# Designed miniproteins, single chains, continued (5), part 84

Each design is a single chain, and the fold is of that chain. pLDDT is the mean over its residues in the fold that is shown.

## One batch from the design tools (miniprotein)

Design m18912
Fold by ESMFold2-Fast:
Structure m18912 (fold): chain A 67 residues (1-67)
Amino acid sequence: SNPFVDRAEALAEKYRDYILSTINRELSQGKSVEDAVQIAADDLVRNFGVDPLLASAAASIVYQRSK
């Protein structure tokens, strides 16, 4: 297994509901998917101290698995 991907998946599971609620809120406000995912990632960094690269990966994983 890729250690970075394994950590990103664990973060995606831990923060799934938070990430999804943020993405859905931003999409409902007319933001693009890319912007909504990035806002969710930035919120993980700012509010929970998640590493930026892991936060971006986790937010992307949550979005991809919500389709």
Scores: mean pLDDT 89

Design m18913
Fold by ESMFold2-Fast:
Structure m18913 (fold): chain A 85 residues (1-85)
Amino acid sequence: MEVVELVDKLAYYKALKINTPKDSEAYKKAQEEVEKLSAELRRRATPEQLRIADEYVEIVEKAAKEGATDEDVQRIHELRERLRA
């Protein structure tokens, strides 16, 4: 799995947790995936990729709470391209 794919999945599961009840099986499964993906990302990513991943995840979590803006969507596309470089 490429670093960008790890970050995509991590952002997805972190966002899923935002709108999922903490006592649900879905929340538990999302947390397990977050822990697994975070560990893989820390092993494989450069320090620059980790900084990009942090920004990406923060935007996605904010969008999950407050709704996504066009600027958020554009920024995520830019960050994904930087993860491939």
Scores: mean pLDDT 85

Design m18914
Fold by ESMFold2-Fast:
Structure m18914 (fold): chain A 86 residues (1-86)
Amino acid sequence: SEKEKIEKAEEYLKKGIEETTNEETKKYLEKALEALKEGNYEEALRYVALAVQIDPDNKDALKAFVILGELVGLKDAEKVANNILN
């Protein structure tokens, strides 16, 4: 359900914030979490994409990106994330 996806995206964003040692990544993930709480999934996805570009080893941020991509209606969010990381 959409509610379960929102809850999982929030969980992974919070975990990604806790795991990162990069202040820029942390700020982008915090902005993504704020956008998600406001229901702005496209803005949340953009901020997570920036965070993943800076810190590609943050697996929870990548998981949040995939779920946010589904909420926005991106059919290949996982493939897009892999292209950003590689």
Scores: mean pLDDT 82

Design m18915
Fold by ESMFold2-Fast:
Structure m18915 (fold): chain A 94 residues (1-94)
Amino acid sequence: SLDELLEKARKLIEELKKLGPEADLVAKALERALEALEAAKEGKASLFDVEVELGLAEIALAVAELAGAPEEVLRLAREALDLLRKALDLLKAE
């Protein structure tokens, strides 16, 4: 379940990277959050580190919304962020 959530998020982030410069900031922030979750799963990062990176991804998404990013960018970013949040909840339950 956790690995499935992380894999789905990775695929959405790769799709975001194809959508051009308006997606770059939020895609990079989501990628950092994904990397933090993968590191935490391996005991190489704290759950606090994951929360920080997810918070930064939420800020990046808000900046993209304010900047008028295309709806496809916002949709994919919101879906990826939701999957990463669910992955963190699973890690907290362990």
Scores: mean pLDDT 87

Design m18916
Fold by ESMFold2-Fast:
Order: structure tokens, then sequence, then C-alpha cells
Structure m18916 (fold): chain A 77 residues (1-77)
């Protein structure tokens, strides 16, 4: 279980790191520092949510993370 939680949290961090340059490019009127701060706060919330979901239902967590990864891949394309 612990390993599954760590993996889910790692995937969340990777998603946010991949999203950062896109968020900056899409919001040129917003200072980069504000975007970084917002994503940092969201990362914290998402990591907590991923840990809780993984503990309750790892299969559902996998589906949610996959959907998020696919959505990000589509946004980056």
Amino acid sequence: MEEAIEEAQRRVRELVERALPVAIAEHPDVPEEEIRELLEKQTEKLEKAAAELTAKDPEKTEAVLREAEEALDAALA
C-alpha cells in the first residue's frame, strides 16, 4: 500500500511539472511566480487526494490518474 501511495503521489508531481510550462505559455498576462505558487498549492492538495484515494481504492486512483495524464497529453498536443 505505501508503495502504491508513493507512486500515485510521484505521478501527480510529474503531471504538475509537465503542466507548468503549458500554464505559463497559456497565461502570458499572469506572472510566472503566481502560476508556480498556484500549481504548488494544487500539487499539495492533489498529493493528499491521491494518497487518500489510493488507500481506499487503488484501482479507482489508477483510473483517475490515467484520465488526468491523457487529458494533459491532449492539452500538450
Scores: mean pLDDT 76

Design m18917
Fold by ESMFold2-Fast:
Structure m18917 (fold): chain A 80 residues (1-80)
Amino acid sequence: SKEAEIARLVEELRALLREKQALLERARRTGTVTPEELARQQALNARIAALVARLSTLVSQEELDAILREIEAEILAEAA
């Protein structure tokens, strides 16, 4: 169903954004970014963009903005 696809995409997006935050925290702790970490960040950004593009075809812009804000707030709370 459409609802099941949206839920799956949101969960994938949440997982990728958490991984991106973890990479940022590792870089912050070490003061460096390895070539492998940079490549992973680029891969994460590409996949995030693809998921957001797909979600934009399934939900309104207002709903998409709300989803992204909710995920960001959750990740920031987990990082604190």
Scores: mean pLDDT 87

Design m18918
Fold by ESMFold2-Fast:
Structure m18918 (fold): chain A 72 residues (1-72)
Amino acid sequence: MDDKWIDELAKDPFNGVIRTKIADYLLKQAGITDDQIRSIGSTDSYPDKMKQVIRKYFRMMMSALARKQEKE
């Protein structure tokens, strides 16, 4: 639910922190499978796909966490 870090990191999803933390967090929140972003570990032209996937999961993750921790 840290909006400040998500906002700046969302602009550059290639940040090592995002690829590790966000991907892992999003996977758990959405219950993602290898069909989502697990294959990101493979350097096979995943930059474009990763961008849209991360952005999408960012929103769903924030939305889910916001509802859960809307109280803080």
Scores: mean pLDDT 52

Design m18919
Fold by ESMFold2-Fast:
Structure m18919 (fold): chain A 64 residues (1-64)
Amino acid sequence: DMARLQAKKQRLIEQAKNSTERELQLLRGVLDVARAVSKVIGDKDSEAIYDELIAYVDQLLAQL
């Protein structure tokens, strides 16, 4: 369900905006594992959402 994935994405984006550098690094690692699992099980919608979240977290980390 893309609507639920989009809502989850928005919550994680908001959480990332209010995170410390260490928390962002931890979140990045968790998202990388979640993306890999989604890819293995063929969940393309979840894979796309995690890929977008990883890109966003990487942008935040690059600004630190």
Scores: mean pLDDT 81

Design m18920
Fold by ESMFold2-Fast:
Structure m18920 (fold): chain A 118 residues (1-118)
Amino acid sequence: SAGIDALGAEVLATATAGIDKLTATVKAAATSAEEQAKIDAAGAEAKKIMAQGVAEAARATRTQGPAAGEAVLQRSIAEATALMMQQVPAQADTIAAEGQKLRDEVVATFRALAARVA
């Protein structure tokens, strides 16, 4: 379980860094301070979704195995990305593209760490 707890912490760190990178990229395209504030707020909500999703993915990995954990993680990334697109529709295409990169990085991190635990 210590290995799965470490996996959860590392995946959350990767997801947090990925959302920060996504938020920075989207903010660079923003034309107003009001839009930048909305992007920051959307990023903060996305981080909350990812924190809950990573915790659920760690539990699913422990009880049902890594395939179940990955499914939870992918669903949480899709929910976080969809929320950001809904809150910042002017940047939806950029969020979708950066969200795909976030998914790829987070899932790759999860798969590498899950292979070490189970």
Scores: mean pLDDT 88

Design m18921
Fold by ESMFold2-Fast:
Structure m18921 (fold): chain A 66 residues (1-66)
Amino acid sequence: PAERLRARLATVDENIAKLEEQRKKLESEYKKTGNENIKKSIDFVDKAIENAREMKARLEERLAAL
């Protein structure tokens, strides 16, 4: 049903927003410290955002097919 897909989309959007907020904080810290471990954390978060956006695209396609 469309309601399940819309609920999942809302969850994915919330997750993307949280990941983007986390990335912004990590980027700010990296600019201040130059710590390579923070850069690795940013890379990890970037991959998580990419995966979440791919999930969103698939859910939007499924919703459009209803």
Scores: mean pLDDT 84

Design m18922
Fold by ESMFold2-Fast:
Structure m18922 (fold): chain A 82 residues (1-82)
Amino acid sequence: SKKDKIIELFEEFVKKVKELHPDDEELHKALENGLKALKEETDADSLKVYALVTLQEIKELYSDDEETQKLADETEKKILEI
């Protein structure tokens, strides 16, 4: 389903961002809480909007981190294609 594809893409993004920022406990907790919220969402369009907003917030927090920017941009493109 569209929902499952969006969740899978967001889970992959979270895993990679955690690998880039292994000691950022606040970021890890925020991303884990975000994943829980996404998994509880029943509407695919609402879930898509939430995921895109979260990606934008991460891009703003790590504006100088080229690897995090690239991961967020690639994930955004894939979500927009769903």
Scores: mean pLDDT 82

Design m18923
Fold by ESMFold2-Fast:
Structure m18923 (fold): chain A 58 residues (1-58)
Amino acid sequence: SQADRLLEEALKRIRAAKTVEEQVDVFQEAVRRMVDLKLSSDVMHDVVDRLLAAMDEV
């Protein structure tokens, strides 16, 4: 699905990011793309939670 691809790409970029600023940029881009794709609130919430968890691991 589009949400799965977005999540996989964003997770890869967040985990590869060397600075907090780069991680924040990836997160903001992912959120904007989810809004543009008109994903359901439940799907957006799941993606956001997974991205935030990845950022907290750094």
Scores: mean pLDDT 80

Design m18924
Fold by ESMFold2-Fast:
Structure m18924 (fold): chain A 117 residues (1-117)
Amino acid sequence: DKKKKEEKAYEIADFLTALGLVVDSIEKLKRGEMKDIEAVKDDLIETLGLSKEEAEEFIKLGIEDPEKFLEFVRELLKEKGFNEKAIEKFIKSLKYIMEGKYDEAGKYAQEAIKEYV
């Protein structure tokens, strides 16, 4: 039981880390520090299991409307079975990534994992 919980915690940590990296890539696209939109789409398809069309809408929303983007992420995490407390902690983590505050982002991501397990 404990070992299975630890395995789930690692899977969740990997998923949340990958999602955080995608959000960071979208912020780099917005700042013109990155131009490879196709690489971000591929990461979204592989990490979140989105269709190509859904990945395009995700990137568009992340660039054009950060608040609606975070609402979309919240809904996606609910569909993946995350509890509301873990979701709120992780949304705070993503907001810190958007501000370039990676230390705070990491702290809230870790707290989100702890709320799930």
Scores: mean pLDDT 76

Design m18925
Fold by ESMFold2-Fast:
Structure m18925 (fold): chain A 70 residues (1-70)
Amino acid sequence: DKEEKLIEKLFNALDKDNDGVISFEEFRTFVSVAAPDEDPDALFARADTDNDGKVSFEEFKALYKEIRER
């Protein structure tokens, strides 16, 4: 799937620590490009459903699909 490959590439580019999750700062960089009219703080809080301060690949994929529909 073209979209899944793009999401994986974006996630890996944002995951500078290579720990399988992205930080708030990395996420904010993504939002500034993919959804510049959205509040990155609000979107991060929405994606971080388990309140661990990080976004997993599955959470990122779900949010990316939601943002793309806007």
Scores: mean pLDDT 71

Design m18926
Fold by ESMFold2-Fast:
Structure m18926 (fold): chain A 61 residues (1-61)
Amino acid sequence: SFEELVEEIEKLIEELKPYLSEEEYADFQRALERIKKEKNVEKAKELLKFLKQLKDGILVK
């Protein structure tokens, strides 16, 4: 569901927070708030894929 996508994105942003600059963290929070406002499932999926790739790059390298 859209709510499940949003929850997964929120958890991933918070998990990544120690590895992000203040600006990067703010940018991801703004992107998520826009997605929530627009209820844009496609943009939610795109952001989730991006954050998963970012996590892979940070936590496995």
Scores: mean pLDDT 81

Design m18927
Fold by ESMFold2-Fast:
Structure m18927 (fold): chain A 90 residues (1-90)
Amino acid sequence: SPTLDQNIEKVKKRVKRAEAKYKESKAPQDAFPLISALGQLGHLEEQKGNYKEALSNYQRALKAAEEIGLKKDLDVLKNRIADLQQKIAD
C-alpha cells in the first residue's frame, strides 16, 4: 500500500542516520537506535512480502547487537532469520 511504502521510506532514512552515527562512534548507545530501526524495517519489508530485504535488515540488526554484546533476545532474532532463510530457499 502507499502508506506502507511511505513508512518503509521513513524508516530507511532513520536506519541511514543511525548507521552513520554508529559507524563513526562505535559506541553501544548509538547501536541501540540502529538495532531498533533495522528491526522495524525488517518487519515492514516482511509485511510487504520482501523477504530478502527483511532478512538483510534482521541480519544487520543481529550483527550490531552482537558487536555491543547484547545476549538477550538474540535467539528470537536468530529464529526469525532462520525462518526467512527457509522461505527464500523455497
Scores: mean pLDDT 86

Design m18928
Fold by ESMFold2-Fast:
Structure m18928 (fold): chain A 79 residues (1-79)
Amino acid sequence: SPEELLKKAREEAKKLMDEATRRIQELVSQGRAEAAAHADDPERAAKIREQTRQDALNMGREASKKVEELLKKAEEEAK
């Protein structure tokens, strides 16, 4: 049924976002630890924080794109 197809897509979308959130949190945690290890070099620490921020944003964008495509496909299939 269209309802079951959309429900399944929403469950998959939630799973993708939960996985992305966990990976982003791990990445941010690792980046903070690396930046802290270079606390005696503020410029290096700042570059590590910025790189971690960019990597986290990229992961979030990829996850959002996959979720959007998944939901769009399910909505088209439910017609």
Scores: mean pLDDT 87

Design m18929
Fold by ESMFold2-Fast:
Structure m18929 (fold): chain A 93 residues (1-93)
Amino acid sequence: SMMKEEAEKLKNEADEYLKKAGEAIEKAAEYANAGDMEKMEEEIKKAREYLKKAREKAKKLKELGATGVADELLGIIEDLEEKLEEIKAKAEA
């Protein structure tokens, strides 16, 4: 069905953004450990942009009635946002 195809597309797009966010978070952690605060902030900014895009896809999924998939994606986004803030806090300590 068209609704199922649209939901699958949105989930795949969200998954791609979450993968890119995860990669940026890992780079932010590496730069934090190296003391490269400028590169850390660049990767934090990238991660936030990808998480924002993933959240937009999750909201559209919820509008289509795919609430379970949307809630799961939102949970992953919140976990990654928490990890990002923890990396920043540890680097600034």
Scores: mean pLDDT 88

Design m18930
Fold by ESMFold2-Fast:
Formats: sequence, structure tokens, C-alpha cells
Structure m18930 (fold): chain A 99 residues (1-99)
Amino acid sequence: GREELLERARRLLEEAVREVAAADPELTPLAERVRELALELIERLLREGREEEARRLAEEVARELREIAEIARTHPREALLRAIGLILRLMGEILDLEL
């Protein structure tokens, strides 16, 4: 159901944010902003009955956060730019749903 999917999404994203924070604590505010935006978009998709898209979005964003965590140790600038890019993409998706 919607509530199960939302709870799973919250857990998955929280775990991914913790991995980013462990790799580079300076990226924590950006990773948390990604989580907030992703959850807002997921909640909107769930309200529209788009459960499969909500599930895929949660999995994709968590994967991208984990990729950011992996490169943060060796390429901190690239990790920063990827985090910013993900924030901008999620903001664009939210605006698309509102307009």
C-alpha cells in the first residue's frame, strides 16, 4: 500500500544520506536536501496513484546518493556537483508536477 511504500522510501533514502555523511560530512546538508525533495516528489506521486513511479524514484535517488558517497572519498568536487545536479533535477520534477 501507499503507506508501506512511503515508509520504505523514507528508510531507503535515510540510509543513503547516512552513507554520504559517512563518506564526506560536508555533503550532509546537500544529501538531506535531496532526501527532502525526493520525499516531497514521492508523496505527490503516491497521491496521484503513481505507486510504481514513486518506488522507482526512491530506488534511483538512493542509488545516485550511494554513487555520490562512493566518489566523495576520491573526487569531492565531482561528488558536490552531482549532489547539486540531483537537487536541481528533483526541483524541476516537482515544478513539472505543480504546473
Scores: mean pLDDT 89

Design m18931
Fold by ESMFold2-Fast:
Structure m18931 (fold): chain A 73 residues (1-73)
Amino acid sequence: NASEEAAKAVAYALRIIGNVLDGDDEGALRTLKEALETLPKENIPILKTAVDDVAKIRPDVAEKMRKLIEEYE
């Protein structure tokens, strides 16, 4: 349901941030792609919030993430 899917989106967002903090850029992008393929489009704003947080520490990775989200919008 919508509530469970929002919770999954938050879990994906935390995993993305965790991968970036670990220096796993490939893992972060893979996790984002999985989230975009799995979650309803209504949850894209939650994923965008994670990208904004990533942009504060790894702007290069955040740019790649924004391009990936654009493909699914």
Scores: mean pLDDT 84

Design m18932
Fold by ESMFold2-Fast:
Structure m18932 (fold): chain A 93 residues (1-93)
Amino acid sequence: KVEEIVKKVEKLLKELIKAADEKDKVKVYNVSAEIFNLFTGKKESFPDEELENNITDEQIETLKKDAEEVLKLIKENPEEVKELIREALEELE
């Protein structure tokens, strides 16, 4: 169900923020890959094995900020987020 996907995304976003605070580049990459795979249903090459080694501190800060904004949207507008996830899943048919 969409609600289960939202809960998993929320958990992964919290893990991403924590990894970014710890400046753990490998964990930031892996958690981002899990979020991507959860929405695409495919295990296609997540952006770039080179990115795991070359991710910059600035990119980590940007990812953290984006994750915080998405978490805020889930908390403030959970029904809109559920609808967006439902639409994305329908396009994968």
Scores: mean pLDDT 70

Design m18933
Fold by ESMFold2-Fast:
Structure m18933 (fold): chain A 82 residues (1-82)
Amino acid sequence: AEQQAQLKQQAADLAEQGSQLDKQSQDLLKQSNDLYAKAPELGDDAKKLADQLKQKSDDLKKKGQDLGDKMSDYDTAWHKLS
């Protein structure tokens, strides 16, 4: 019972962290897309910055996926205890 409560809390905490990383990833992707749209007017530097923001977005999305894998491990442990 106590361990199941801890696993549920840890899963909730990981879900919250994943949600925050996904939101940050989406915000960076939006900024990247805005810069790509302006690149014809602003030149190659805008495209380079857009590429950097997209890379940061991809990195955060990967971290979110790693947290998702940990959530799956907690779900497996929950079912094993149930």
Scores: mean pLDDT 77

Design m18934
Fold by ESMFold2-Fast:
Structure m18934 (fold): chain A 89 residues (1-89)
Amino acid sequence: MTLKVNGAAVTLTYDAAAGVYTGNATLAKGENVFTGSGAADGSTVTLAARPPGSTVYSPLGTATVTNGTWSLTVNMPATTDVELAVAVK
């Protein structure tokens, strides 16, 4: 699995126990464009984030993989540091 946020690559680590890929990113105020690859076509990708100090992920949205890639646009109210979680099913 690969992930880019606003064109910048995010280093992802797979957590096999949780079934998710996690990585740290800074999200900009306004529109953030997420793009990824490495999942099967027709799969649903769920993107979630948690702020520093939280153990609970909040969903940001879902995308369907088409031709090996997916994209999702998320609007943020303020610039924020997050840990991202990417789940595929």
Scores: mean pLDDT 82

Design m18935
Fold by ESMFold2-Fast:
Structure m18935 (fold): chain A 64 residues (1-64)
Amino acid sequence: SEEDQALLQKTFQEESAKLSSPEDKAILEALYQEYSAEISSFSTEESIGAILALIGEAEDLRLK
């Protein structure tokens, strides 16, 4: 949905801002673009899963 798309974009912007490395930001952006392309066809549960996966990737990138 448009709301899920907006939430995914906001989550990407917030999590990307927490990363210091341009390489890590590029990795997160690639994952965001992949989910963004699919999210219009997602169920609510799939959209939540995509957002949580994006947060998890950002967390993993920050821990390295």
Scores: mean pLDDT 82

Design m18936
Fold by ESMFold2-Fast:
Structure m18936 (fold): chain A 74 residues (1-74)
Amino acid sequence: SKEEEIKKIVEESVKEAFEKAKKEGLSEDAFIDLAQLLAYKKLQEKFPDISTSEKLKVLKETREEAEKKYKEYK
């Protein structure tokens, strides 16, 4: 379903950004921004016709997941 694919995009984007952040010593803000950037790119590739409101909702969810992951790690 679209919901499951969006959830996967959020999870994969946070995971990829987190691995890069650990490897390169990125700040919390840079990690969160990278997670959102990766989610944006994946979302545009998978759902090119996605509405702006849906896209913004997914980016907000990505930000929240990234913030949560960072707090659990430290």
Scores: mean pLDDT 86

Design m18937
Fold by ESMFold2-Fast:
Structure m18937 (fold): chain A 62 residues (1-62)
Amino acid sequence: SEDDEKWRRFLQRAARELVEAGVPETQIQELLAEGTEWARTQSYDETKERLEQRKAELLKKT
């Protein structure tokens, strides 16, 4: 679906940002897996917001 395409592109962008910031691959994979789970039960906007919050936490710890 169109939402699946938007979500996939968002995840790709988020992963790229985290890799460039030096976040460990294991933590990136965990976040992407969590985000995919959230996307199953929550709206795109809610899932995006949660992932952005988690991304900010990982960037802060790096």
Scores: mean pLDDT 78

Design m18938
Fold by ESMFold2-Fast:
Structure m18938 (fold): chain A 86 residues (1-86)
Amino acid sequence: EEYLRKAIEALREAIKALEAGDLKKALAYASAAVQYLELAYKENPEAVEEALRYAQKGLDALIAGDLEEAKRYLREALRAVEEALR
């Protein structure tokens, strides 16, 4: 639960940074979100797998410079984390 809440915060900040054009901040928050989701995955793999997969794809897209794809994947990761907390 704690790691999922931190992942939501990090994903929201990453998306906000992307929309503001702050790529350094977006990369830092996307990386943090992946780390929190990896920790949450160890506790509940079944609930977290989808969110972690999308967050990893979002981070990879950011590193590749595919900013629109990064934004789509990070938004999907956020949706999946919010579902995992239902």
Scores: mean pLDDT 86

Design m18939
Fold by ESMFold2-Fast:
Structure m18939 (fold): chain A 80 residues (1-80)
Amino acid sequence: NLERGRRYFQQALDYLRQGNIDQGQRYYIQGVRYVSISRGRSQEQIDSSIRAVRSFFRTSSQQQQIDMVQNGIRNVDSDI
């Protein structure tokens, strides 16, 4: 599940770099789900994290979104 979440984060990063924010958000949310499941997070914690991600994407710049996804990849890589 960690490796699956990392692949979703990589796809999210590629979409964001192309200016496709909608797909970037979608793939990032899927990555968050798989990473959270691998770390034993509850469904309530996962849902809370996804709400926070959606809020961030509504209020952030493209560069801030890219930085967040890159940080997510680095965090997963430290656990692999």
Scores: mean pLDDT 86

Design m18940
Fold by ESMFold2-Fast:
Structure m18940 (fold): chain A 90 residues (1-90)
Amino acid sequence: MKGEIKDPDSPEAKLAQLLGDVYEELAREVKRARTDNSPEAQKRLQAIEEARKALENGDYDKAAQIFRELGREDLAEKVREIKKLVEEMK
């Protein structure tokens, strides 16, 4: 949908805020992992990239599962809320 954010309580406004928060945290995770050349950091980078692709494909359940496996329960909860808002907008 095209248009300005009209109401902070609208599903569109909440979706935009949650998506922004999730992508901001993904960028921070990528930056952190790139300063660490360990095999664990590289595996984490792959998982982050898979979560990003899942979000872009609308596979919110997969993205939430990946975030949970990464120990990012906060991001998993935000992705679950994104899914709820997307379903409310249909």
Scores: mean pLDDT 77

Design m18941
Fold by ESMFold2-Fast:
Parts: structure tokens; sequence; C-alpha cells
Structure m18941 (fold): chain A 73 residues (1-73)
């Protein structure tokens, strides 16, 4: 695997995991290994699905948009 998470991806993933109990539950139930390349790719994909980049600051609105995507799945 050649995918290396950027510092922005690591920060976004850590903030979502810390601040969203729904995101934590989703990751646990999905069987995705915490802080793995798959975990960081999931965060990137969720943000992209919400029309956001990992470089954007993780605000309460960003968390709400990600949670809306997760509830729709």
Amino acid sequence: VVYVPTEAEKRAAAELYARSPLFRRFVEESGIELFSNEFYSLVRSLLASAGLDVSDPVTDEVIARVEAVLLGE
C-alpha cells in the first residue's frame, strides 16, 4: 500500500473520532481498524461525500454533515 495519510487527514480523523459518538459507533460496527489507512480513507471519503476537503477545519457544521451522511447509510 502506497497511501500515506496527510497531517490534515490525521487531524480531521482524530477530531471526528473525538467529537462524534455517532462516527465512533459507525467505525466500531464497520469493523474498520482504528487509525489504519482504511480508517483515514473512510474519513476522506465521508468528507468528500459531504462536499468537504480534509484540509477544511473540522467545525460543528462539518461534524453534523458527516453524521447526516452516516445516518443515511
Scores: mean pLDDT 76

Design m18942
Fold by ESMFold2-Fast:
Structure m18942 (fold): chain A 80 residues (1-80)
Amino acid sequence: SEEEIKKMGEFEEKYVELLKTLPPGEALLKAAEENGLEHLIVKNSEGRPVLTLEGVKILKEFKEKNPEKYKELLEKLKAL
C-alpha cells in the first residue's frame, strides 16, 4: 500500500541513521519498531534479523517510486 511504501522510506532513513551508533541487527529492529514494520522483520537460520519477502517487495516499490531518495540513502550509507 502507499502507506507501507511511505513507512518503508522512513524505516530506511532511520536504519541508516542508527547504523552510526548501533550494530546492524539492532539498528534494523529499532528502525522497524519506530515505523510499525516489525511484522516485516524475521530471523534467518543464523538468528539474524532480515526483511521478509513482503518487506523486500515493499522496499522494491519504494525504490521504483522514489529513486532519488533511495540514491541519497545509499550515499549516506557509503559515508558510514
Scores: mean pLDDT 83

Design m18943
Fold by ESMFold2-Fast:
Structure m18943 (fold): chain A 77 residues (1-77)
Amino acid sequence: IVYPSISSSASVQQKAAILIQYVQSLPEQLDASSLNLIKGLAILAFPDDFNETYYELIRQSKNKQELINVLQKISQD
């Protein structure tokens, strides 16, 4: 899996937008291990940048669309 380059100085909204675009580019059917890897990389992109409740929402997403929905919610706040 190729992870997008995200600057640590980017805003939360910019980071979320980049991740949304990346997740949207992935195959519609992701296996659980691929989804979990992507969720881990998304969490690592925001180590100290936003509310910890969002990390839990990312972890709880069970498919590509749920992950996109969480990232969109983050981008709106």
Scores: mean pLDDT 71

Design m18944
Fold by ESMFold2-Fast:
Structure m18944 (fold): chain A 70 residues (1-70)
Amino acid sequence: DIDAIFEKYAVDGVITKEQFLELLTKEYHLSEELAEKLFAVADTDGDGTLDRAEFTALYTRYRDIIESHK
C-alpha cells in the first residue's frame, strides 16, 4: 500500500528527491527523466522533499503513469 511504500523510503517523515527517484526507478522501473518530472509536479515550492500527504496525493493522482510505465 501507499503508506508502506512511503515508510520504506521516508527519512524523518519526508521523502527527499534522491529517495523519490530511487523508489520510482527501482520499484516501478520508470526512467530517471520521468521520475524527475513527477517530482517537479509535486514539489512546486522547491523544498526538495515530499511529506506523507504530498506523496499520497501525487501517487493517487498519477498512479496510472507510475504503475503502467515499463
Scores: mean pLDDT 76

Design m18945
Fold by ESMFold2-Fast:
Structure m18945 (fold): chain A 85 residues (1-85)
Amino acid sequence: MSLTELRTEAELLARGLGFLDEETRERFVAAVRQLLKLDPAAARAILERGLAHAEEHADERPNVPESLVEAGLAAARELLAEARR
């Protein structure tokens, strides 16, 4: 996967952070972890934007399972903690 393709996939998945099913969340984690090795600044920015977007729009997404939202946010927070190193 090219750096551009990796960034695009990570950004798209980060925008849907509260709605990622298990398979798509695994793809998000893999894409961001790979991006952290190649472009850690872009990876951090994508994670920060994804978390901010999820928080800003929390009240606009009725009937989303809380467990799905929490799993996505937890994955992003773990990756952001990894990115700090």
Scores: mean pLDDT 77

Design m18946
Fold by ESMFold2-Fast:
Structure m18946 (fold): chain A 81 residues (1-81)
Amino acid sequence: MEELIEKGEKLEEEGKKLYKQKKFKEAGEKFKEAADYYEKAKDYSKALRSLANAAKGYLEAKDYESLKEVGKKAEEIQEKM
């Protein structure tokens, strides 16, 4: 469990760095991957936060398909809370 959270945190930091570099799609992908690790750890609050950051990245990238997928994933996680 703790290892999964650590992996998620590392991916969030990578996503933040990519976002600052305006690599918005790559940033969104890292935040989405971080959310998957948080969900496996059952840390749904961190998973939702990371999905919100992924959505922001995909929106800036105009990647509306990935934005829609992230929205559906967030709804699935909210049902588990």
Scores: mean pLDDT 87

